# Designs tried in a protein design run: designed miniproteins, single chains, continued (5). Part 76

Each design is a single chain, and the fold is of that chain. pLDDT is the mean over its residues in the fold that is shown.

## One batch from the design tools (miniprotein)

Design m18798
Fold by ESMFold2-Fast:
Structure m18798 (fold): chain A 79 residues (1-79)
Amino acid sequence: RDEALREAREKFEEAIKAIDAGDAEEAVRKFREGLRLMGASETDVEAASEEVRRALEAGDVDFAKSMARSLRTRAEEKL
């Protein structure tokens, strides 16, 4: 569990870096991987990932980064 939470934190950090690099597909992929590692259901993973994807398509980088940072903090708090 703790190993999965550390890996989830890393995935959310990688998602933030991908957002900063303008790689929306990589950002969404890393975000999905992080959520799965945190034990989110596939339904929740799809819903949250679709929200991040739509934000990035709309150019709302701040919202996408905020979601990834919030989940990174949540993973760290559960460690």
Scores: mean pLDDT 81

Design m18799
Fold by ESMFold2-Fast:
Structure m18799 (fold): chain A 89 residues (1-89)
Amino acid sequence: MLSLEEIKELALEAAKETNNPELIKLQYEILKYIAEGKSEKAAQLLIDALKKRGIEVTDELKKKILADMEKASKEHSEELKAAAEGLEE
């Protein structure tokens, strides 16, 4: 299974190879939505990009992508919470 980081790297490599500003913008929007906790929007953008590349996106793959986006958003929140707790203790 592809991790979120592997998917991100593949998207960046594809953008670099084609010098395609649309793919670079797409990667930025996905990361922005993850940072904002909008995991469903981030997942949908990636799914649409995969479909445009001729990759068949099954329901299982959609579920996996959404789960990975949610995990990334939660990890950012946990890092901020850990920093805050360190100041109180």
Scores: mean pLDDT 64

Design m18800
Fold by ESMFold2-Fast:
Structure m18800 (fold): chain A 80 residues (1-80)
Amino acid sequence: AALSFAQIREVALAAVLPLIRAGDLDLAVEVFRALAERYKLSREQQEELLDALVAAARAAGVPEERIEAFRRRLLAWLEE
């Protein structure tokens, strides 16, 4: 593989977390989807990335309502 999962996680955190912090949740979900599709992430890897993003957003002081809105949007995509 071109990147390990740990490296993909770091890329996802760097790309998606600033969008969550800005409240651009639709773009945050689109970037997450693009990364998941580009790197052929399994459902388990996608869920692990979501958990990592949620934890990082909380640590960064993002409001819980914004974190929950992002999580709901992403889970809706994962179910499609």
Scores: mean pLDDT 83

Design m18801
Fold by ESMFold2-Fast:
Structure m18801 (fold): chain A 82 residues (1-82)
Amino acid sequence: SSLFDYLHHLLDTQSQDDLLSSLQTLGQYLLDLFRRRNVPDSTIQQMQTLFDQALDSVRRGDLDSARTYLQQTVDLYDQQLS
């Protein structure tokens, strides 16, 4: 998916600060999109949790864990909106 490619590009090319800023913007966009599409609250909460874990991983410099949580976010997005 294009979201998967975009997230991998961010992880491979951005500085930590730019990556955090980009991911925060993307996370807000995805959560708003899920709310507008009437995705169940439980699924929205799951996406929020995965995204918070990805951001925490980036702050710690753990990009492998960040990739794992972002992959789970992409899988959840694809299940709901693709």
Scores: mean pLDDT 82

Design m18802
Fold by ESMFold2-Fast:
Structure m18802 (fold): chain A 59 residues (1-59)
Amino acid sequence: SPLLEEAQRLAREAITLYNQGKYDEAAELFDRAAELYEQAGHPVIAQWARREAERLKAL
């Protein structure tokens, strides 16, 4: 699915930004990935991505 591929790409970019200490940018990409995971029919993975975004916003 193109939606799933794009969600996975955004999640990988978010992890790269996290490793660079760019927490706000990483959180934005995890939120975008969560929306695409939800649209692709993967609510459990979407929930994970949303939790990662919230965790990073608290830093």
Scores: mean pLDDT 90

Design m18803
Fold by ESMFold2-Fast:
Structure m18803 (fold): chain A 68 residues (1-68)
Amino acid sequence: MVEELLKKAEEAIKAGNYDEALELAMKLSIQGRYEDAIKLLEQLKKAGHPKAETALLNVKSSKELLAK
């Protein structure tokens, strides 16, 4: 359930478990939940995660490519 992925990602960020939050954000992106994934990845980028910026760019590119 997508709601469960969102809750787990928010909990992971609060716990400092940024790698887990990154994985969950990418799973949301695969399911087409680009805005939710972008929001989580922006939080991770602000927290200083080194992979968050690249992941954010990839998700934004996917959203724009698939957008009407």
Scores: mean pLDDT 78

Design m18804
Fold by ESMFold2-Fast:
Structure m18804 (fold): chain A 80 residues (1-80)
Amino acid sequence: MIEIDPSWSKEEKLIFLESVLGLAIIALTVHKGNEEQKKIVEEIERIVDEVRADPSVDYDAALKRIGELEKKLRELIKKE
């Protein structure tokens, strides 16, 4: 479960976003991820890249989007 702490700084939120991307890449590699899993990881990467490119973006919206994608990725891995 991804927990968003409203007290986190933008730097801490970015570290968390990058950590979720790293874990998703590891999961994809370990489980020989199918095309659906790859698409979810690619979408997580896009969100992280958007935040890195523009630090004025809504970090809380990015965290929510990544949380939903990580949940979908976990559900797909559990089916294997």
Scores: mean pLDDT 73

Design m18805
Fold by ESMFold2-Fast:
Structure m18805 (fold): chain A 84 residues (1-84)
Amino acid sequence: DNDVRTVRGLRDSTGRSLDVARSGTPDQAQRSRDAARGLARSARRIADQSGRRESQRLARDAQRVADDTDRVSDNIIRLTDLLS
């Protein structure tokens, strides 16, 4: 189904945002945080509209990755502030 494929794509994109946050500058970390939040929100919206269990699980995965991106980005920003 198109909804499952779309939500999977959004989940995968959220994972790429996490990777950028882990390897990036503070500016990249902030942008990755914002991107991951947006992607997870879109995944949740599509999954809620479709009602499919697989889409809902993938959307939850995207949210977990977005939460990880928030934590990683916060740590990078704080560490940079301490080193300034």
Scores: mean pLDDT 81

Design m18806
Fold by ESMFold2-Fast:
Structure m18806 (fold): chain A 99 residues (1-99)
Amino acid sequence: EVERLYEEGRELLERARERIRAGDTRGALRDLDRAIEVARRLFELGTPEGRERAREVLQEARELAMELLRVSEDRDDILRAIGLALRAIGELLDIDLAE
């Protein structure tokens, strides 16, 4: 299950990156939201491998959300990108505190 969820997260992150390059900000925001959900499920498996894979997905999701913040021109898109970055940071903190 770890490998399946990690593959899902990686596919969502790659799709988000492609959408950022294409100017599909809203599509990228949806993909990042789903990637953070996948990372939460990885963490909830309670395994060391699940925690490390969740950390990897969350770190990349945070970086892509920050990229969206830099390229977004719409106020609502900017606020959603900030929200996703903060959510990814919060999930990373939860993982660190569980160690």
Scores: mean pLDDT 86

Design m18807
Fold by ESMFold2-Fast:
Structure m18807 (fold): chain A 67 residues (1-67)
Amino acid sequence: SAEDYYRQGVEALEKGDYEKAIELFKKALEEHPSAEVYRLLGRAYEKLGDTEKAREYVQKAIELEKA
């Protein structure tokens, strides 16, 4: 479920496994869109040094919160 993917993604992010966190968060988003998951994706990409991807996902979170 999206909840399972979310929890596993947060755990991976906390352990510094940023690539695994990204994979799990993308699976969570596939089940339902979430501003929180978009922000966590932005954070994971930022930790990997992918500033453009980080900005992209933060923008997606803002757009979803604005709607």
Scores: mean pLDDT 84

Design m18808
Fold by ESMFold2-Fast:
Structure m18808 (fold): chain A 93 residues (1-93)
Amino acid sequence: EEEVDRWAERLKKAIENMEKFIEKIKQETGDEELVEKYRELLLDILAAFTFLTREQAEEMVKAYKEGDEEKLREIAKQGLENWDALFARAQAA
């Protein structure tokens, strides 16, 4: 529980920073196509660093924007479980 809560908090900060960066690009360029390209790239980076699929990363960002704490925690827990499974496999090998 506490570990999942800490991970969810870190993910919220990561998403917040991502959205602030996107907003800055939008304000500086006014180019909606460029903004969408950066958004897609950052979603791929977020997914990779959280051990989630891109689809799960999109759901996580959506949950954050909607204030759905339960959904965000659920996805954060999934990423943590994927991380633990990867390390357990490495230790067994």
Scores: mean pLDDT 76

Design m18809
Fold by ESMFold2-Fast:
Structure m18809 (fold): chain A 55 residues (1-55)
Amino acid sequence: SKIDSKIETLKKNIEYFEKQRELAKQAGDERTAQLYDKAIENMKKMIENLKKIKE
């Protein structure tokens, strides 16, 4: 379904952003790491909302 495809895409984006967050932390770029943390949380919330629509 379109919802399942969106959830899959969001999960892949979360994995990518988690990798970028770790690189930012290793570089000492705490502000960039925090921006990725916020983006990841927003995407997780989107997945929860999409799952509720499917239920």
Scores: mean pLDDT 86

Design m18810
Fold by ESMFold2-Fast:
Structure m18810 (fold): chain A 88 residues (1-88)
Amino acid sequence: MLSEEQLRKLRDLVLAGKTLEEIKQEVPEAYEFAEKLAEIRRKAQRGDPKAREELSKINEEMRKAFDEGRADEVAALQTLADLLERSR
């Protein structure tokens, strides 16, 4: 999982409406994680059982972070992953 500082910085950039390139420059670790998440989501949608298992584990980790009070940070990460999944 990303550090609290990386997640907070990502949240601020997403809320400010920064471009994908700006996010990549400012928090490359968060961008790379979101790219991997987007790829796993695409593979899971195509019926890859290993990708579905990996996605389940990531979703559980995100749920824990949400329950621990990092809901806005988790939402920002999901938003970035959704944008990357849609834009290719």
Scores: mean pLDDT 80

Design m18811
Fold by ESMFold2-Fast:
Structure m18811 (fold): chain A 59 residues (1-59)
Amino acid sequence: MADLLRHTAEGILRAAEKLGNKEAVEEARSALQYIDNGDLDKALEELRKAALLVKKAFD
């Protein structure tokens, strides 16, 4: 599970970087840091925030 979550977070980070959305980049990096610490609940929370910010850029 952690491997899939990490892969998703890395994908969102790349998308945020291409969009130039600093807030989404910071949230995605925080998610990766929480994954590395084993705090999957906080990682999911930050990942959801990053994903929503990336999605808003396409709406």
Scores: mean pLDDT 79

Design m18812
Fold by ESMFold2-Fast:
Structure m18812 (fold): chain A 108 residues (1-108)
Amino acid sequence: SMAEARRNAELAVELILEGHTPVNQTAAAIHLAAALFEAPNEEEQKRLVLETTVRLLSELLGVNPEYVEKLDYETRLKLILLLLQNKLEKALELLMEALGLSEEELKG
């Protein structure tokens, strides 16, 4: 169900934001997988990935949600995976390359 999908996505985000321990990373990965599997169709799965990417990039890197919406689905998934692993610099580099923007432009 979408309610269970969103609950699992929210738990994953909270775990990522709480701290970068192997236990939290593993738990977040499990909740992310559950969120995607609980989504009733591809459209809702893509929506959850967008919402999750927006929240993580906003909270961890101060990125404007507008720029996240311009990314393709595969790039959003790769960003979530990098952020799950606490690879913030690599996530920022990928975002800058994908959009052709500087760090200052992404945060404005």
Scores: mean pLDDT 84

Design m18813
Fold by ESMFold2-Fast:
Structure m18813 (fold): chain A 57 residues (1-57)
Amino acid sequence: SELMLRVAMHDLKLSEEQLREALRMIEEGRSPAEIGRRLGLSKRNASNLKRVLETYG
């Protein structure tokens, strides 16, 4: 799971702080569109990040 998180962070160029923000938003039930807006990601990349974090975070 840690390897998949590191791959996602590298591919999306996310900082540790941005990853923590994404995790918080997922715990709050925020949509991929809201996560994407907050982190400057496309809806596709935000959806993929949410899936990875829900599976491996």
Scores: mean pLDDT 77

Design m18814
Fold by ESMFold2-Fast:
Structure m18814 (fold): chain A 61 residues (1-61)
Amino acid sequence: MTVEEAEKKRQNAVQAGLDLGRPDAAARAEEYGQKGVEAARAGDEETARKYLELAGKAVGG
């Protein structure tokens, strides 16, 4: 997973939460998504994938 790909997944999860009118879910998605992006920058693809999945799940994905 590239850093750009991880950033797009983070942004999409946050936006989905906002579109649902759930700012708490969007904030949780941002927290998990940011950890996923940091893991991707470190080259830890497994950790990046796990956190980005948690970000999506936080907004009902």
Scores: mean pLDDT 84

Design m18815
Fold by ESMFold2-Fast:
Structure m18815 (fold): chain A 85 residues (1-85)
Amino acid sequence: SQDEVRRRIEELLRRMEELLKEAERAVREGDKEQAREYLREFERVADEVVRLMGELDPADREAAAQRLVELQRRADELRRRVDAL
């Protein structure tokens, strides 16, 4: 159902937030390889969100896309910080 898809996307978006926090912690600790591992997992979860968005009504899809763009922007900033380590 649409409700089940929405719930799953919310769970995955929350997982992406957790992965960004773990990557930020790894960056603070100077652990470049661990930060890269969390960012790779972030991209796997992001791909699953994009796949599931195809099952949503247009309004819900737009809301999910906006959140995904913001999370990707934060991930890109973290990748730049990782590369500076």
Scores: mean pLDDT 88

Design m18816
Fold by ESMFold2-Fast:
Parts: C-alpha cells; structure tokens; sequence
Structure m18816 (fold): chain A 67 residues (1-67)
C-alpha cells in the first residue's frame, strides 16, 4: 500500500463519516473508491476500532510512512 492509497482511504472515510453514513455504507464506499487491498485493510480497522478509530490508525500509518 502506498501513502497516496492510504490518504485516499482516509479522505473517503472522513467524507463518508461527515455525511452521516453508517459503518456498512462507509465500507461499501471504500470498496467502490479505493483498491481492494486498501479497502480490506480499512474495513479491518473499522471492525476492530470503529470508524473514528480506523481514521486515527490510518492517519498514524501515513505519518509513520512519511517520517
């Protein structure tokens, strides 16, 4: 996974959450808008930590890769 792919997933998550989409609707949007590998990773984070936790973890991963 590239930093650009993770940034896109974080943007999709943030926009969908701000729009008031449900957890399942957010997962559907991820599957449609990002690569299958990135969608699977983001879905796993959502299942383990919720949508807000997934956004925090994706942000931390991006920061670690850019450091």
Amino acid sequence: MTVEELRKALKVLGEAYHDGLTKEQIKERLRKEVSPEVAEYAEKLIDEKGVIGAMRDLYAEIQALEA
Scores: mean pLDDT 84

Design m18817
Fold by ESMFold2-Fast:
Formats: C-alpha cells, sequence, structure tokens
Structure m18817 (fold): chain A 82 residues (1-82)
C-alpha cells in the first residue's frame, strides 16, 4: 500500500492509498477523513470540508493548521484531476 506524505512545519498530511484514509496531524490534534476514490461527488465533499477547516484555522490565527489543511485540499484536488 502506497502512502503520500506532505510536511508543513509540525503539520503532516498522509494519504494511505490502500486504506483510503487521509490523516491530518497538527501539533497534538489528529483528524482522519475517509477517501472514496470511485466517487467524485464524495471527493468534492471532502475537498469542501478541508477548505472550510483551512478558513477556520486562518480565522483562529493558526497558520500551520491553515497551511496543513491547504496541503490536504491540494492532494484531494489532484485526485479529482486524474
Amino acid sequence: SKKIVRQVGNGTVTLDLGKGELTIKVGEETKVYKIDFNNPISLVGVLLRLIGEQLDAEKQGDEIAAKTYEAAADIVLSLLKQ
């Protein structure tokens, strides 16, 4: 099973292609999103949620969290472009 990993300071985004899991870790917080590679509408839903989390982090002044969610959104967007 192949994993894609992105680092943003102390933030980490991991996409596990075999499990269909997107894991976002920022500091002590960990969030997991289920990825359905065969459902573009489900992928759009995950993308919109990640964009919402990025905007919320920006409003709270958490720049590392905001950039980490941006990286996660970019990964999901790349899955939609293939």
Scores: mean pLDDT 84

Design m18818
Fold by ESMFold2-Fast:
Structure m18818 (fold): chain A 71 residues (1-71)
Amino acid sequence: GPIDEKEVNEALAIIYLTLIAKYGGEPVSLEDLAKKTGLSLETVRRLAEEFAAQGKLVVDEEAGTVSAAPP
């Protein structure tokens, strides 16, 4: 089928970010998410920022981490 590898990798990143938002836990490195998904750090940061704009995640730009938003 006409499925782009980048689209599959972005979907995987969205799944990871959704699980972080829903279940919480310790802050997750954006660089580690980029390595796990095969995406650029810029793309993972953009996706994390989109979740943060929805109030679902908190992005710590200085630490390079993402975590669940407080309730």
Scores: mean pLDDT 83

Design m18819
Fold by ESMFold2-Fast:
Structure m18819 (fold): chain A 74 residues (1-74)
Amino acid sequence: SPAQRAAQLELLQRTVTMLARGVPREEIIAEVERLAAELDVPQAFLDRVLELIETLSPEEARKTLLDEALALLA
C-alpha cells in the first residue's frame, strides 16, 4: 500500500542518515526498532533492515539500504 511504502521509506531514510553520520550500531538498532514500532512497519521488513545493519559494514549497509529505498520508489 502507499502508506506502508511511505513508512518503509521513512525507516530506510532515517537508517541511511544515521549510518552516514557514523552513529554507533547499538544506537542505530535502538532507533530503528523504535521508529519501526511508531510507523507500524511489518516485522519482516524490520528484521531485514536489522540483519543488514548487524551483518554488513556501515558503508555496505548504507549502500544496500539506499538501493532498497530506490527499488521502493520504482
Scores: mean pLDDT 87

Design m18820
Fold by ESMFold2-Fast:
Structure m18820 (fold): chain A 61 residues (1-61)
Amino acid sequence: DKEELLRLLIETGEELREEGDYRGAADSYEKAAELAEELGDEERAKELRERAEEARRLAEE
């Protein structure tokens, strides 16, 4: 179920971000954004890409 996978990817990204694994969080959010786009949820995909970009910036600092 793509919806279940999407929820799992978002949850994983949140957990990794809380643990300070910002690169892992960014990867999970990027995968979640692609899946949201496949499901036709453009607003959710945009939000997830923004979260991924923010996590990537934190990983580089």
Scores: mean pLDDT 83

Design m18821
Fold by ESMFold2-Fast:
Structure m18821 (fold): chain A 58 residues (1-58)
Amino acid sequence: MEERRKRLKEVAEKSKDPKLSKVAELLAQGYSLREVAKKLGLSAKETMELAKEVGKMV
């Protein structure tokens, strides 16, 4: 597994926030921010903010 995917997987497992965990999991699977937003029914802004939070935890 690539280092980035491994870190994203760790964030998904450690996160207490269900939305943050789901965003990290989908990003680890290689989905784009746009696809993540569509799958979770989130706005583009909310998805981007959650992705930034995931990035800070790596």
Scores: mean pLDDT 75

Design m18822
Fold by ESMFold2-Fast:
Structure m18822 (fold): chain A 69 residues (1-69)
Amino acid sequence: SVEEEIKRLEEEIERKKKELEELRKELEKLKANLTKEDVLRYVALSLRIIGLEFEIELLEKKLEELKAK
């Protein structure tokens, strides 16, 4: 059902938002004491954060489309 799909999407969005906040906190910790060796880790975390933000945006758009039906 549409309601069941909406619930699953809302749960997935919530899980991804939690992961995003954890990664953002990790990035800020690295940023505070960034060494040359940590640059690649910083870049990797930044890219993962961007990817998650994009995924969340797509899921939220899909959720809005389902709620409009």
Scores: mean pLDDT 85

Design m18823
Fold by ESMFold2-Fast:
Structure m18823 (fold): chain A 65 residues (1-65)
Amino acid sequence: SREELLEEIRRLLLEAGLSEEEAERIVKMIDEGRGSQAGALLVNRYHLSDEQMARIGELSRKLWA
């Protein structure tokens, strides 16, 4: 479901070291269709690895499939 995908993305963000507030903000951006903006923040501000970005990208694509 959409909620399960968003919760899994949130969980991965928390595992990557984001705070609850930061993770909630990014999840909301993805949920609102601002995935490109969210991705830019994850790389440039939060410095997620290519592996972390790939996992989040897969879940985000499933959300909008």
Scores: mean pLDDT 84

Design m18824
Fold by ESMFold2-Fast:
Structure m18824 (fold): chain A 56 residues (1-56)
Amino acid sequence: SIDEIYDRKLEEFREEYKKKLAELPDTRQAAIELTSEALRQIGDIEQERLALERAA
């Protein structure tokens, strides 16, 4: 199902996010910027899923 596909995409994104977080400079600003980027990418994935569901 579409939900299963997007659940896998989100899991892959979480693993990539953990790797990026571990590589970040020890600064609050860098953490905020990575978090903002992560939220944007999650939103993009969710919008893609919703668009496919509405088209079906």
Scores: mean pLDDT 75

Design m18825
Fold by ESMFold2-Fast:
Structure m18825 (fold): chain A 71 residues (1-71)
Amino acid sequence: SELKKELLRAIGEILRAIGDIEDARLALEKAKAAGDKKAIEEAEKRLKEAEEELKKAKEEFKKIEEELKKL
């Protein structure tokens, strides 16, 4: 089923976004500990981008879940 493949892909996108958020949080913690203003700004930007990707991935998952419920 193509719909099952799309569901697995959406789950994969959510997991990747969660990983990106954790990486960005660790980078931010390290940058703050070092007092590196540029690294702090870069890590905050990556965190925001990763949080936005997670939101999009969850939205896509919900759409696929709704389609599965109609079957």
Scores: mean pLDDT 86

Design m18826
Fold by ESMFold2-Fast:
Structure m18826 (fold): chain A 59 residues (1-59)
Amino acid sequence: MSEDKKKELIEEVRKKLEENNGVLSMQEIDELAEKYGITRSELLRLIQEHIGPVTFVAE
């Protein structure tokens, strides 16, 4: 994906983390991955590279 789309994706992830006290649901991860046309694994890798380790919860 383009660098602009990566930045937008990371900014959406950061916003969700702030709204949820540092936690992301697997549903939110899947929705973001589908929205940006990438796999769950690719999204998790981008989060790890740009944000670091994140706590995930099932809804």
Scores: mean pLDDT 77

Design m18827
Fold by ESMFold2-Fast:
Structure m18827 (fold): chain A 70 residues (1-70)
Amino acid sequence: GAMEQRAADDRINQAASDAAKKLWEEIKKERNGQPLTPEERDEVNVKIAKTGSDARKAEEARLAAERQAQ
């Protein structure tokens, strides 16, 4: 039903958000507290967006597999 679809969408959105946040924390750790240049920040933003998109697709695939297994 609609509630099940909304829960699935929320889970997918949460996975994308969590992956993006995790990547940002890893980048901050690698930079050892050093600020990013504007150019580096733009490159990082592109990578974060891609990571979120990839996580969204992975979670969609997991949900589809779970539905087929149940």
Scores: mean pLDDT 78

Design m18828
Fold by ESMFold2-Fast:
Structure m18828 (fold): chain A 71 residues (1-71)
Amino acid sequence: KEREERQKKSKEKYKKWEEEFELEEELLKKGLPEEYVVEYYRYLALKEKGIEEEMSEKAKEFKKKMEELKK
């Protein structure tokens, strides 16, 4: 039963990743520089390591545009 719950969480995580990937591709297609995506993922990787660094303007813009596409 616990194993089924973990599988459901994994599927939800992959689905979110897929949705985020589609939004990323849509923004890149609209002319958003790849550098914005790279800056955002760099910020997330540092945050996971416990390094508190302010999100760059490029990373903030990418996050904002992804949130706008979800509306």
Scores: mean pLDDT 73

Design m18829
Fold by ESMFold2-Fast:
Structure m18829 (fold): chain A 76 residues (1-76)
Amino acid sequence: KEKEELMKLAMKAVKAILSGDRETAKEYIEKLIERSKSPEAREHFRRAMEALDKGDYETAIEHLARGLGAELRHLD
């Protein structure tokens, strides 16, 4: 259940980024940070937010993917 919720939040964040909806993307990333247990995952999600503020959507998506991967590994 927790892994499913994290994957859903990450997918919603990516969809918001791809549609140019920066504020919605940040809301979903904030929820990912709040749910994350891994410090590595939280750091990647923070960097995704910084990339969004700079309009660097490619870097934001990359950090979202790395953060999700780190959190899923931490839950195993």
Scores: mean pLDDT 85

Design m18830
Fold by ESMFold2-Fast:
Order: sequence, then C-alpha cells, then structure tokens
Structure m18830 (fold): chain A 80 residues (1-80)
Amino acid sequence: MDAEIEANYAGALAAAATPVERELARLLYRLFRDEGVEEVEFETPPVRSVADSEAAKRAMAAELRARIDAAEAERAAALA
C-alpha cells in the first residue's frame, strides 16, 4: 500500500469542512489506490462564490463516481 496515498487521504479527510469534500477525498483515494490512476483532471468552472465552489465539487464527485463505475464494469467484464 502506498504510504503517500494513505497520508494524502488522511490529510484530505481532516481538512474537509463539508460532506462533499469528504466524498471527493474518498473517491480520489479509490482512484489512486484501487485503479492506479496517477492524476485526475476536471473541467473546473470559475469559482466566484461559495455556491459556485460547492457546485464544482459536486460535479467533480459525480465525474469521479462515473470513472470508478466504469473501471469496476471493465474489471467485471474481464472476469467473465
């Protein structure tokens, strides 16, 4: 297990102020640890308010969930 991934996950959870931030930390941890993803890119809209920031975080969480679901489906197909 990569100690840096574990430390980054723990730090992100400790720094998370909202449930969305905690969800993002868990989804990124899954991608880095389980799927071997080195880097994640997102289309980030301009952040002009707290509401825009929260909307962007929710969009990122949805994209991460879709990527994890796709990876799980590929793994299931490979086993079939």
Scores: mean pLDDT 68

Design m18831
Fold by ESMFold2-Fast:
Structure m18831 (fold): chain A 61 residues (1-61)
Amino acid sequence: MKELVLEVADRLGLSEEEKEFLLELLDQGVSVEELLEIAATLAGVSVEEVKKIAKEVEKKL
């Protein structure tokens, strides 16, 4: 779970602070799907774009 969130954030070009924020939310029990929506907002891209990246990352893991 953490690996998926971090790899997606890396591919989106998110900062270290933004990655830490997403991991804190994950530790608080926020779902991976909601985290991907938050990551899309932070990166300024569509949720569909982030979901595509997440599927590619999941195949590699």
Scores: mean pLDDT 81

Design m18832
Fold by ESMFold2-Fast:
Structure m18832 (fold): chain A 64 residues (1-64)
Amino acid sequence: MQKVTLEVVTLDDGTIIRIERFEGSDKVVVSATKDGKTVKLELPVDTPDEEMIKKAKEELEKAL
């Protein structure tokens, strides 16, 4: 099994952001969940955390 580093951030509006980093991958999987809706993005591993959160929120808002 690959080693995975998971970071979870809960935003003030109740949105849950999950950042999953896989050992040896150049990509990070970012998920945003709110009101039963979930979106997933694959972003470069060197993307800043604030940018990951922003992109995930933007995609979630399109899905709501």
Scores: mean pLDDT 78

Design m18834
Fold by ESMFold2-Fast:
Structure m18834 (fold): chain A 55 residues (1-55)
Amino acid sequence: PVDLDKAAAGVAKALEQLFGVKASKELAREAVERAIAEGGGSATAVQELARLLGV
């Protein structure tokens, strides 16, 4: 089973390191859920979070 909170924290940290923007954990969780629905991994989740933030 996927630990959504842990995955969300990792994705939010990765986005902050790559783009210098801070995301809420709620948005990061949504990005992880979208990535899972697409059959993607961490890179897909970061892209979905960036999209949610308009980056």
Scores: mean pLDDT 77

Design m18835
Fold by ESMFold2-Fast:
Parts: C-alpha cells; sequence; structure tokens
Structure m18835 (fold): chain A 59 residues (1-59)
C-alpha cells in the first residue's frame, strides 16, 4: 500500500469521524447512540492503522 493511499485513508476516516460525532450529538435514542459510537470507534481504528503503516514506510 502506497504512502498516498494511506494519506487518503486518513482523510476519509477523519471525514467519517466528523460525521459520526455530529450523529452522536443529534442522537435521541439508544439505537442512534450505539450506531454513532460504533462509527466513531471504526474511524479512530482506521486512522491509527494508517498512521502505523506510514511510520513503517518512513523507517
Amino acid sequence: MSLEELRARIEAARAALAAARAALAAATNQAELTAAIGAILRAIGDIVEAELQIRRLEA
């Protein structure tokens, strides 16, 4: 996987995180809250994984 692809994944994950945080703020029931939290965790995981791969490529 290229450095450019990893940077694109981080950008997409940051956009997903922003959308998930907005959904969390707008949540009015348990199902919406659970879905928003799940989306936040997935986006954070994607960012961390991509950053770790970038670190390996820069070594």
Scores: mean pLDDT 82

